# Ledger of designs, part 113: designed miniproteins, single chains, continued (3)

Each design is a single chain, and the fold is of that chain. pLDDT is the mean over its residues in the fold that is shown.

## One batch from the design tools (miniprotein)

Design m11754
Fold by ESMFold2-Fast:
Parts: structure tokens; C-alpha cells; sequence
Structure m11754 (fold): chain A 108 residues (1-108)
């Protein structure tokens, strides 16, 4: 039994479902459940991080960057979010920003 409010419990459950479908390559289902998690808890850094990872896998690098930036705004100590930002900028051909964000990740 979890001691969290029902809304936060439901957000954790939907974030878990989103990550499960992401690992299975079911990106549309992953997005659906992660968006439900964010409706329940708009400060869920893990849901934003996972949405960014889903969009990155779909080649939607601008959307991936947007969600990684949201994850960093909520949790600026998340080294993985900075590394993911670096990878997304590199995929767009912005090597200067990619190197900058990789350095930020190494400082954490």
C-alpha cells in the first residue's frame, strides 16, 4: 500500500505504463499513458523525460528537446536528461549545443 494521494499514485501508475509501452516500441500507447500521467501530475519529471525519449525514437527531435527541457526545469540534477538533450541536438546537426549540454551532464 502506497501512502501517496490517489492522484499521485495514478500518475506513477500511468508513468510506469508509458515506460512499459516505450520499452516494447509501442510509442503511440506510451505517449497516451504519459500524457495521462502529466494530467494527474504536471511536475512529473520522469514522464517528461520518457516523452522526450519516445519522440526521439520517432525522429521528432524538436518535440524531444521540448520535453527534455521540461524534465530539466523540474529536476536540473538529472544527468540523463542533459545527456538526452545533447543527443537530440546532435541528431539535429547542432554540434555546438550538443557539446555544451554534454559538458553540463559531466558537471552533475
Amino acid sequence: MLTLPDKELAALFYTGLGRYYYKQGKYDEAIKFLEEALKLDPNNALAYLTLGEVYFKQGKYDEAIKYYEKAIEINPKNKQAWLNLSKAYRAKGDFEKADEYEKKAKEI
Scores: mean pLDDT 86

Design m11755
Fold by ESMFold2-Fast:
Structure m11755 (fold): chain A 56 residues (1-56)
Amino acid sequence: MAIRSIKTIKVKKGETLEDIAKKYGVDVETIMKYNNIKDPSKLKEGDEIKVPVYEE
């Protein structure tokens, strides 16, 4: 199914791409592609990232 919407979220202290991926039911790879992130270790607190949200 197609991605329904893209939600912009702010990274919290100690939050990883894996944590965000689990919360929104998407793969880390998907988040990285949508935000043109090549290295997830460069993610910082306060960064805004776009997360694709699927229909349930």
Scores: mean pLDDT 74

Design m11756
Fold by ESMFold2-Fast:
Structure m11756 (fold): chain A 128 residues (1-128)
Amino acid sequence: SDEQLSELNRRLLELARAGDVEGVRELLAQGADVNAQDPITGSTPLHLAAQAGHVEVVELLLKAGADVNAQFLPSTSPFTAGMTPLHLAAIAGHKEVVELLLKAGADENAKNSFGLTPADLAKKNGFL
């Protein structure tokens, strides 16, 4: 049902943020949407795992068909609107996650609503 799917999707976002590899795997097996979006920010499980540096969860989500170029909703702040998982991994300095996302086809030239690429954000935070 839509209510059951909504609960699975909410749990998937939470467990992806927490780095719970087995929980993520089980929720995906139960039909959770790999591209589920937080209703406020539009963040996907891949955004949350990438921001937190959870390498194994990132790999699992990418294998499950996660949209590597998913963007935060325009209704978020100007600095976060249009951010992809690659932007979040880069600003956080998670090099292994950055490499996984790039191998999966992440657009390294993607710009957030402030016109900043992942590399621009990494440089600002001293990671490049």
Scores: mean pLDDT 86

Design m11757
Fold by ESMFold2-Fast:
Structure m11757 (fold): chain A 65 residues (1-65)
Amino acid sequence: REAFSLFDKDGDGTITTKELGTVMRSLGQNPTEAELQDMINQFDADGDGTIDFPEFLTMMQYMSK
């Protein structure tokens, strides 16, 4: 719920590495910059360094199983 609110604040439909780090920390995670970059690289197939909303949902579902 809180993660959804943080994502929704930008309203542009994309999440940067910085914003992903903020969301993860709000969920009680504490990833390093290298871990955040690795996650982005794994799920951001276009290499833009950002994750759009559908890609973010895919990542969250992958992690929640």
Scores: mean pLDDT 63

Design m11758
Fold by ESMFold2-Fast:
Structure m11758 (fold): chain A 86 residues (1-86)
Amino acid sequence: EAEELFAKGNGLLAKGKYEEAARLYEEALEIEESAETLFNLGLALFKLGKYEEAIEYYEKAIELDPSLRPQAEPLIEEARKKLEEL
């Protein structure tokens, strides 16, 4: 079930296992597209230094659920600043 994969991903994210968390979020999205899962995949990708991909998933999360914009915009701005440093 997508929700169970999302919950497992959250547990891995909390433990700093960002690559494993991202994989579980991706698997959850193959079953059911969810704004919250897209947002957390963005967080995992950000932690992995994949800033361009992180921005893409934050934007997709906002498209699916505009109420996430206040939470996602500062993270998108931070990711864009990180890309300027690369």
Scores: mean pLDDT 87

Design m11759
Fold by ESMFold2-Fast:
Structure m11759 (fold): chain A 83 residues (1-83)
Amino acid sequence: SVQEALELVDRGEELFKEGNYEEALELYEEALRILEKELGKEDMQVAATLYKIADVYEAMGETEKAAEYREKAREILEKYHQL
């Protein structure tokens, strides 16, 4: 459910703040999977979760992966800006 995915995002944010990057990624990726299935790949909650994944990769020094996830999120936001 969307509620379960949002709980995973909240838990992932706490892990990210604690420096547990790999566990934060696992929770964010599971949340992303649920949100994409329930809301579709172009939803604002999907975009928000993609930005959170990008922030974790940036903190890990994985700049190319961070850029890829930010671009995916940006593409979703641009579609909402054109409406």
Scores: mean pLDDT 85

Design m11760
Fold by ESMFold2-Fast:
Structure m11760 (fold): chain A 55 residues (1-55)
Amino acid sequence: MTKEELKKYLESLGLNPTDAEVNLILKAADTDGDGTIDEEEFQKLMDYLKQDGAF
């Protein structure tokens, strides 16, 4: 998943993230440093956001 796809996904949940917020989330989830989120990293991101109470 790219930064743009992540932003669109969050917007589909009724969120209005800034580009800076999307970048911070992407960096937190991108454990490989590739600048993208794969399906496994995306699942970890969702678990992380639930733990932090971002939803």
Scores: mean pLDDT 69

Design m11761
Fold by ESMFold2-Fast:
Structure m11761 (fold): chain A 70 residues (1-70)
Amino acid sequence: SAEYEALFKEFDKDGDGVITAAELRAYLESQGMTPSDAEVAQLIKDVDKDGDGVIDFEEFERFLRVVEGE
């Protein structure tokens, strides 16, 4: 959906089509959160089934649908 695409672009600041741990941390900090390195790594691990340490758009959309429950 357009909402997921817009949100993905907010994370993907360098436009490489993936979300890195650094970009995820920066976004969470912009929302007033102070995640640890371990918390960021765990979030990546829960979403990144490929084990490459980055989140693509398909993985991101799937994750949001699971978290939202609908």
Scores: mean pLDDT 71

Design m11762
Fold by ESMFold2-Fast:
Structure m11762 (fold): chain A 67 residues (1-67)
Amino acid sequence: MVGDYYIAREDFEAETPDELSFRKGDAIEVLREVDEVWWEGRSLATGRVGRFPKSFVEPAASRPPPK
């Protein structure tokens, strides 16, 4: 099961109560895959759970590229 930590690459604004809003750099614990585009996770910054586009996050286990 994909249940690992990811880092937000971009800000994401929740459009519904079922979605998770986060800011770039926030740590997200992925709980499950909803489909190929949407994942469900928990924000470690806020403790909230919701779905978000997986393209807005990157694996925390990999070193992030320098910016």
Scores: mean pLDDT 74

Design m11763
Fold by ESMFold2-Fast:
Structure m11763 (fold): chain A 91 residues (1-91)
Amino acid sequence: MLSEQLIEAAKAGDLEKVKELVKQGADLLYADENNYTALDYAMLYGHEEVAKYLLSQLSEEERRKLAKQAMDLPDKAVGMLLAMQILNPSP
């Protein structure tokens, strides 16, 4: 599945592959059996460029869905808040 490949590319920090898979229609909200998305893995592994790119491709609604999911997993909440600040820096 494209979305599964997107998660693997995000774990590896392969920005080029991430861009290719997103362009092919990979589901950015797809969560694996551990309930982690490609964005979650990029944040966990410290792949800032991949995380920034994925955030830029998400709508505000999709970002809210990920933030709500992070409330069920406190360890993800801090990462998601930091990611949202990177996408929407205060003037």
Scores: mean pLDDT 71

Design m11764
Fold by ESMFold2-Fast:
Structure m11764 (fold): chain A 157 residues (1-157)
Amino acid sequence: SKIRILIVSYSRSGQILQFGLQLGHRLSKEFPELEISFIDLTSDLPNEEIQESIKNADLIILLVSGDKKELDEFIEKLNSIFTEELKEEIKGKPVVLVLATRSKNEEEIKEAIERLKKLFEELGLKVEGVFVLDLNASEEEKQKKIDEIVEKIKEIL
């Protein structure tokens, strides 16, 4: 059977979705044994369908915007998905966090990461890696970030 990776994004701008699709393509190319699934949390998917995908995943990659409004909406959406029953079923499930931001403010980035780490611990998820994606970076720098994430996934699997 294949190892299942779920890539979850929340972004209204689409740049984070594009990065997630590029990451999924790279993972599929490097590791034919992986089953890659993608969920956009801005879509009208039922919570039950999202919950089933989370339960079935061996590893979750969370692509989240560092924009305060989108970050707040993402956190509210996650809290609506993660019932007490789901938290119990997925306890200790590994996650890789990718915070995508246009901010150059190191303190804002740090605060967003700490807020997300605390949330993931409360949801029963085990944070295995944290990455910051500069949305203003060159395509070459974004590909280098994909390389770093892929190497971390090799370490986890």
Scores: mean pLDDT 87

Design m11765
Fold by ESMFold2-Fast:
Structure m11765 (fold): chain A 98 residues (1-98)
Amino acid sequence: ADEKGRTELHKAAEKGDEEKVIELLKEGADVNAKDKKGRTALHLAAENGHLEIVLILLEDPRVDPNAKDKKGLTALDLALKNGHEDIAKILKAVQEKK
């Protein structure tokens, strides 16, 4: 983790690096790891509009799709705030099934 508490998974999700996200998850990276702002990789992918990374993260059985950051925001809240309607639709469907 860096000075912001970000893991390599956080960095890959923020950058949209799908291959690196898949590699890190296979290596046992903590999908629910939180940075210093309480954000997971799912928060960063949703905020930045990386639909495929959102789908990859949601397929990991360990993922908490409803994790809240230090402001009380979920990945769904960040997708809606940033206008990523496709990601928001997927995250709403996941919340209704859990």
Scores: mean pLDDT 84

Design m11766
Fold by ESMFold2-Fast:
Structure m11766 (fold): chain A 73 residues (1-73)
Amino acid sequence: DLNEKLLEAIRNLDAEEVRKLLEEGADVKAKDEEGVPIINLKGGGGRTPLDLAKLAGDEETVELLLENGADEN
């Protein structure tokens, strides 16, 4: 599914693949079965995709995630 590929691209901090998947209809605000947006899901270690992008210093991916509604708080 596009949303699973989007989550994997976010974990890999691949801004080009994230953009491509969003153009194909993947939604970073898509919710899991518990109603949590995928972009705000915390993986192992309690880090969101936005946290990972900030830790990597990838400004382009940080901006892309924020444009698509990532929550900083």
Scores: mean pLDDT 69

Design m11767
Fold by ESMFold2-Fast:
Structure m11767 (fold): chain A 62 residues (1-62)
Amino acid sequence: GAAEIYEALEDYTAVFPEELSFKKGDLIELLKKVNDSWWYGKSLVTGKEGYFPAKYVKKVSP
């Protein structure tokens, strides 16, 4: 299937090393929905992977 891409709605700063930091407007590839609140993804800006709160992003359809 096509990659699932999400756009950051606001800045997020990682609290723990396993979390992904991003800026508003950054594109993130979704790799796994861990639960309804926390997802795991890869920043298309930095190439880093980590956990982030799902509420901070919106889906961008391919």
Scores: mean pLDDT 87

Design m11768
Fold by ESMFold2-Fast:
Structure m11768 (fold): chain A 60 residues (1-60)
Amino acid sequence: MPILKAVKDYEAKNSKELSIKKGELLELLENVDGEYVLVKSLKTGKEGLVPKSVLELVST
């Protein structure tokens, strides 16, 4: 299961995006485009789009 970690805080800019905090772990659901991924927060269970630039890949 591909797991991502937030490298910095990100605030959602619209209802389709997810707000995340630095160090938060997220499950990769879909690669939507070149800039954004659909993720699920492992802490809150919420889903949304976040920029790839605020995430790093962590293996589980």
Scores: mean pLDDT 81

Design m11769
Fold by ESMFold2-Fast:
Structure m11769 (fold): chain A 67 residues (1-67)
Amino acid sequence: KKQELFDQAKKYLQKAYKALQEGDYEKAIEYAEKAKKLATQSGNTGLEDVAQKVIEEAKKKLKEKKE
């Protein structure tokens, strides 16, 4: 069910973007890592690359976050 894996990867990627917008960088990393895993399983290297960039962005923002 490659299409279902791809659809799930997109949903997790959307959740990762939402978490980034909400400042929840730990959740953004978690969702993006899930999306990357599903993208790899679906054979979609483009989506895998996008998920990896979200992981890197979230990690950068998490490091820069100050209370």
Scores: mean pLDDT 80

Design m11770
Fold by ESMFold2-Fast:
Structure m11770 (fold): chain A 82 residues (1-82)
Amino acid sequence: SEELKALGEKAKRLFKLKDFQEFLEYDKDGYISAAELRDLMKHVQGVNLSDEEVDRMIREADIDGDGQINFEEFVTMLSRMM
């Protein structure tokens, strides 16, 4: 969606990511699991997150309480951390 694209561009500006298209393609349903979040941070930013760090990030971002975060919640969380 156009809103999701705008959030992606905001994240690029915050993290100076050169290719955010791969990140958007990673989640076809707009939801990111703990394993996918870990892989995204490793692939996109070169950051290796521990299981505890991933769980904390999900709990802080997970507004729906389903143990998964959507892309919008993920970008919002990253924006708050900076």
Scores: mean pLDDT 60

Design m11771
Fold by ESMFold2-Fast:
Structure m11771 (fold): chain A 57 residues (1-57)
Amino acid sequence: VDEEKSKKLAEALRKAGIEAEVEVYGETRGVTLTLAPTASDEQRDKALELIDQYVPA
């Protein structure tokens, strides 16, 4: 996973008002997203959409 893409994902989440931490799994293709416990279902759905947009599987 490109580090710049993870930074863009974090910025997009911040602009959407979603509090989350984005961690890159070393050299693997995976990104771990940790949402705030108070995140709504709508914010979770938006976060998943952004992951798919910036870090496609």
Scores: mean pLDDT 69

Design m11772
Fold by ESMFold2-Fast:
Structure m11772 (fold): chain A 83 residues (1-83)
Amino acid sequence: MSMEEKLEILLEAFPSQPDLAKAMLVLGTLYPDVDLPVELYVALVNLDEERLKELAEKYGLDLERLIKIGEGIRAGKSIEEIL
């Protein structure tokens, strides 16, 4: 399944939150074996740096990379440009 097809499925599940769908797809691609909480995706979309720092420490993630991903999503970049 292509990244575009995966995004379409997520957009159908979350039609009012396309940035959340992108966040889920990007993080699911980078961390496929990690059970990430929904709060992480929400914090990423909102660029809530304080919450991202707490969650990055808890799940062993790179905070700087999470912030860059969130900025890319907010700027309307494609999944390929964010990865």
Scores: mean pLDDT 77

Design m11773
Fold by ESMFold2-Fast:
Structure m11773 (fold): chain A 68 residues (1-68)
Amino acid sequence: DELRKRILLTLGEHGPLSARELAEILGVSQSTVSRHLRALEAEGLVARDPRTGRYRLSHAGIVRVAEL
């Protein structure tokens, strides 16, 4: 999934981002990004900060990005 790859790379490059910020950077709907972020979080590749609502790469996510 190309959007999945772009979300991971963007988080690796720019640090913690909200679904809205990712949608703006990637030029896609916030609902599409939010759906992908929930899937990535379920896989353990990203983590959501409940205080800020921002997502960041987990350690596993960092490893995955290095392999892309």
Scores: mean pLDDT 85

Design m11774
Fold by ESMFold2-Fast:
Structure m11774 (fold): chain A 84 residues (1-84)
Amino acid sequence: MEELRRELRRLILRLIGLKLRKIGLEIDLERLKEELKKAKEKGDEETAKKLEKEIEEIEKEIEEIEEEIEELEEEIEELEEELS
């Protein structure tokens, strides 16, 4: 069915997009962790608290993306089974 094949392609492209976004966020997370380390070395408690909140928000966003990836992988598997 052409409709199922189009849906499968859409889900695969969405999955690729989410994986790329996750990689970008992981890179940003590592940068923020280095900045946090520097702030703590200097005793800048206010900057450290702000960075800790930013790190927490990015970690939460990564977790949400990982959950969406898992759901999409399950949907892709179901559609692949229907196309078999």
Scores: mean pLDDT 86

Design m11775
Fold by ESMFold2-Fast:
Structure m11775 (fold): chain A 78 residues (1-78)
Amino acid sequence: MAEKLAEEGEKLFEEALRRAGSNGADPEEVLRLFEESIRKLEEAVRLSKDDPELYKKLKEKLERVRREVEQLLARMGL
């Protein structure tokens, strides 16, 4: 369950990055995909609390994705 949510979140993040780099990208759609990506990763972290190794990996992944999203949105003026 947690690993599947993390995979879905990572896939949404990659899709958002592809759209952000495309001609005619919709900023609202890109923002929505980033928000959904972070939400799924947060749920994955919560579900992994009883697995210390998985919790650590998913928490580190969530923090990296959050940082990258913040940096990208700042560059886009959002």
Scores: mean pLDDT 81

Design m11776
Fold by ESMFold2-Fast:
Parts: structure tokens; C-alpha cells; sequence
Structure m11776 (fold): chain A 73 residues (1-73)
């Protein structure tokens, strides 16, 4: 619940029009701000954008963060 709220707040910072999606560019900027390398960011974005349409839904965003948090140990 709290973690999902945190994800939603982060997502909403980029989803300014409230349509429930963010662009790959916005996700790239967010992940890069966390100090991740471009290669790791591209890898994450590929996993997050399962449709390959260049748009990331909240569900995709949440799924990749959950997967990535397990990789952080």
C-alpha cells in the first residue's frame, strides 16, 4: 500500500495529464536521476514497456520497480 502510493506519486510527477501513461523519455530521465547507467536504464525500459509502443502504464511501471527492487538486494 505505502510502496504503491510512493510509486504512484513518482509516476504522477511525469504523468502530468493524468492519462495513466508516461513516455520512455520521462522514464529514462527518472531512472537516470537515480544514478543508473544508460545500459541499465535501457534494460529496465525494455522490461517496463512490454508493448513496445514507447509508453509505460502505471502497471508496467510498478512491475518493473518491483522486479528492480529485488535486484537491488
Amino acid sequence: DELEERYRKAFNLFDKDGDGVITKEELLEFLSSLGLSEENVEKIMKEADKDGDGKITFEEFKEFLDKFSSDFD
Scores: mean pLDDT 69

Design m11777
Fold by ESMFold2-Fast:
Structure m11777 (fold): chain A 123 residues (1-123)
Amino acid sequence: LGKKLLEAAAAGQEDEVASLLKNGADVNAAANKGYTPLHLAAAAGHEEVVRLLLANGADVNAQDNNGYTPLHLAALAGREEVVELLLANGADVNAQDKDGKTPFDLVSGTSAEDVVAELLADL
């Protein structure tokens, strides 16, 4: 169930995410390297999935094994609407990854598609 939620969140499958959460999927399920559904949806720019996960109690400041929050991944991927949505829901702009980098420090080095491809390879 958790892996199916991670895959649906990464793919932007709103109806499947909603169905899985209704059927008791853990909204904070962690993949390899600590990625949660919110990390994957945020990196991919899936605004409605991000809203749905946050409405169901997703930890907006969850850190993966590298210390990345969903805000780090949205910023790195250039997902402006998702960045605004996460900030509106209490995302910590000062959260530091393992290298002491905040989400703002990661803005605009990598294409969104490259970030998503790397995350999906770790599922």
Scores: mean pLDDT 81

Design m11778
Fold by ESMFold2-Fast:
Structure m11778 (fold): chain A 60 residues (1-60)
Amino acid sequence: MKKEAIAVKDYEAKEDYELSIKKGDKLLVLGEVNDDYVKAKNLKTGKEGIVPKSVLEIIE
């Protein structure tokens, strides 16, 4: 299920499959990877990658 999210913290990608985000960025959650990570698209940059759930707030 696709949901919007807001970045609540900055996160800098350490690997090419990870997504860099800045606090306040809007994201589209594309799916869960595991308990700690989701695959998301940063709507500001257009890039996709894996990001920690702990740095996102899901919007409903």
Scores: mean pLDDT 80

Design m11779
Fold by ESMFold2-Fast:
Structure m11779 (fold): chain A 82 residues (1-82)
Amino acid sequence: MGTIAGKVVDENGNPIKGAKVTAKKGDLEKSAITDENGNFVIDNLPEGTYEVTAEAEGYEPVTKTVEVKKNQITFVDFVLKK
């Protein structure tokens, strides 16, 4: 199992609270909601390639492809635009 963690910010570098970050691999889908500092963590992911989408109201969604490795934290940050 591995972990995806990171931060969701706007174009000015301000953290976005309440953004939904979803990691998807085939039929497996796990999500987290960002805290007041824009931070999120998605734990206990099987190894493999995931599509990770960050979404927030009033912003365009952003999807990135990330590789989850055994016993590792993969850091991914998102910058969302209105």
Scores: mean pLDDT 87

Design m11780
Fold by ESMFold2-Fast:
Structure m11780 (fold): chain A 54 residues (1-54)
Amino acid sequence: STKIEKYTVKKGDTLESIAKKYGISTSTLRRYNPYLNPGHLQEGDVLNVPVPVD
């Protein structure tokens, strides 16, 4: 199962830094946020972050 955590993007955040913070891949993070620009995040965007649970 996966728990969805909401994260609000700050200035200077990247998909890579956010994914690393949560222990997931950038491709997984993008899969849960298909409407985001793949090259750049906007400050104030709210991401769906899949947190693995066991």
Scores: mean pLDDT 76

Design m11781
Fold by ESMFold2-Fast:
Structure m11781 (fold): chain A 151 residues (1-151)
Amino acid sequence: SKSLLESANNYTKQANDLLNRAIGLVDMAKTAYEMGPVHSLPGLAKLAKDLSDSLNQLSDQLGQLTTLLKQLQPVFGDLAQQSVDAAEQSGNLALAASEKADALAAAAEAGDSREAGKYLDELQQLMEQLKSSMDQLNTLMNQVIDQFKKS
């Protein structure tokens, strides 16, 4: 139904807002780390916690979107299934990135610059994968909306 598609589109928009926030927080965390460990670690710990919260919320929004997209499968067929797969992959990547952000926060709070650097690198790799997965999801959601408008 139109209301179900509008809900799915709203969850997609909320997911993208959370992704953009997470991207900004990762960029700030990288800058803080590069300024040197003694000056930056307390700020890095706070940024990593804010990042973990944003990524956990992103995972939750993508879970809700996945549930709604499964209900759209009888109407949109393979396009809805591809959207489910992209949303599930994005949600799993967001959860994995959230866990790395938590590890980064703990390392920064402990004053462990080496472990903080390791987790920041792993987090950046997961964020690049998440961005790619979310781009695919956005493309598929636009196709679902366009197909609905033509029907």
Scores: mean pLDDT 89

Design m11782
Fold by ESMFold2-Fast:
Structure m11782 (fold): chain A 67 residues (1-67)
Amino acid sequence: MTAEELAAAEAARDDGSREAVELTLPLGVAAIEAGVARTVELREKIRYGSPEERAEALALREAAERA
């Protein structure tokens, strides 16, 4: 499948609800990406950070779980 064929298939799939998807998708995707990036950053600090960075990252994770 070429990029042009893929774009045509995506357009056909979204034809009926394209406007609704476009209005909500950027906010939804950005929120999910921000959440994922934050959890990855915290896990990286826990595994590879200094003892001080590790303790801080663990405290932030626990605070998020309690919220």
Scores: mean pLDDT 60

Design m11783
Fold by ESMFold2-Fast:
Structure m11783 (fold): chain A 61 residues (1-61)
Amino acid sequence: DAAFKAYDKDGDGVIDAAELKAYLESQGLSLTDAQVAAVVRALDRDGSGVIDRAEFAAALA
């Protein structure tokens, strides 16, 4: 929750691929831009190109 809010710079309740990558790097994970884009695509059920809080939580589980 706190991590999501820290990386949700727009305060709109979603995270883009760049924000997700920054978060994962802070957790010690090294992902390529292509891998981050694939994660966003897999989790983005509404096709918006961003991840909401529930999708972000699912990615971390």
Scores: mean pLDDT 69

Design m11784
Fold by ESMFold2-Fast:
Structure m11784 (fold): chain A 100 residues (1-100)
Amino acid sequence: SLGEELLKAAEEGDLEKVKKLLEEGADINYQDEKGRTPLILAAENGHKEIVELLLKAMIEKGEDLYAVDKEGKTAFHLAIENGHYEIAKIIQEYVEKKEK
């Protein structure tokens, strides 16, 4: 499915594939069996440009930025746990802008 392809592209860091799949109508908050979204996988794997692309698209569509995996972890938590502090900062800034 487009959702499964989007998860893989986000995990692998394929920015152009992520853009194409979103244009084709892939669910930006699609979750795998572990509850992981494209944003979670991109943040966990350090793909900053994909994280920024997803956050911009999610805000434009009014989507939930707080989706958690089955362990209760957000994209922010997984960025911190994996040492991607710049990505964690970007996520926090987008969350703050959405709530204002």
Scores: mean pLDDT 85

Design m11785
Fold by ESMFold2-Fast:
Structure m11785 (fold): chain A 58 residues (1-58)
Amino acid sequence: MKAVAVKDVDHDAPSILSFKKGDILEILKEFEDGDLLARSLKTGKTGLVGKDYVELLN
């Protein structure tokens, strides 16, 4: 499943995915706490993303 970032995220923690508004992310897993595991299609990096920072694409 793909999603588009609705906000910029620049975080120093290696477990948190950094991205810019408009970046396309691939959602790999959804956790029970509302966090997502995603991959940036721009950078190839994976990390955690808060659900409120992305819009899911069907």
Scores: mean pLDDT 80

Design m11786
Fold by ESMFold2-Fast:
Structure m11786 (fold): chain A 59 residues (1-59)
Amino acid sequence: HMIAVAVKDLEVDAPSILSFKKGDRLEILRVLPSGDLVARSLTTGETGLIGPEYVEIVS
């Protein structure tokens, strides 16, 4: 498992973009060729795209 922690808040109303709060733990499911990440929030259970600048990999 690749776990990351959100370093800032992001709240968007977009079907493919993951919303999260600073300090939320995310499971990184996939790294896209663009460098964007597909992640699942361990807080909400939602899955979506995130920019790598919003997270710090911890494990």
Scores: mean pLDDT 80

Design m11787
Fold by ESMFold2-Fast:
Structure m11787 (fold): chain A 103 residues (1-103)
Amino acid sequence: SRSERIYEALVLLAEGEAYLKQEKYEEAIKAYEEAIKILEEIDPNSPYLARAQLNLGEAYLKQGKYEEALEAYQRALEIAKKAGNEELVKEAQKNLEKVKKAL
């Protein structure tokens, strides 16, 4: 069941990314929120959870929801640091700087 839950989260992340590319931001946000809920239960320090938070932040940013985007990117940074993933840390820091300039 854990492997099935991981697969479900990855499918939701892929669906969210597809919606984001289609500029269907509300659907993308819902898919990412569902993926995040699963990943928080099974692997709270996962690089996938950090990626999900980054993608959620991008969807909020595209909607002009800067406060929600900032919060998602801050969560992504914290998770990426705990995961020891330097690439995701740098990406989260860059996106935080971008959204702070938009506020």
Scores: mean pLDDT 89

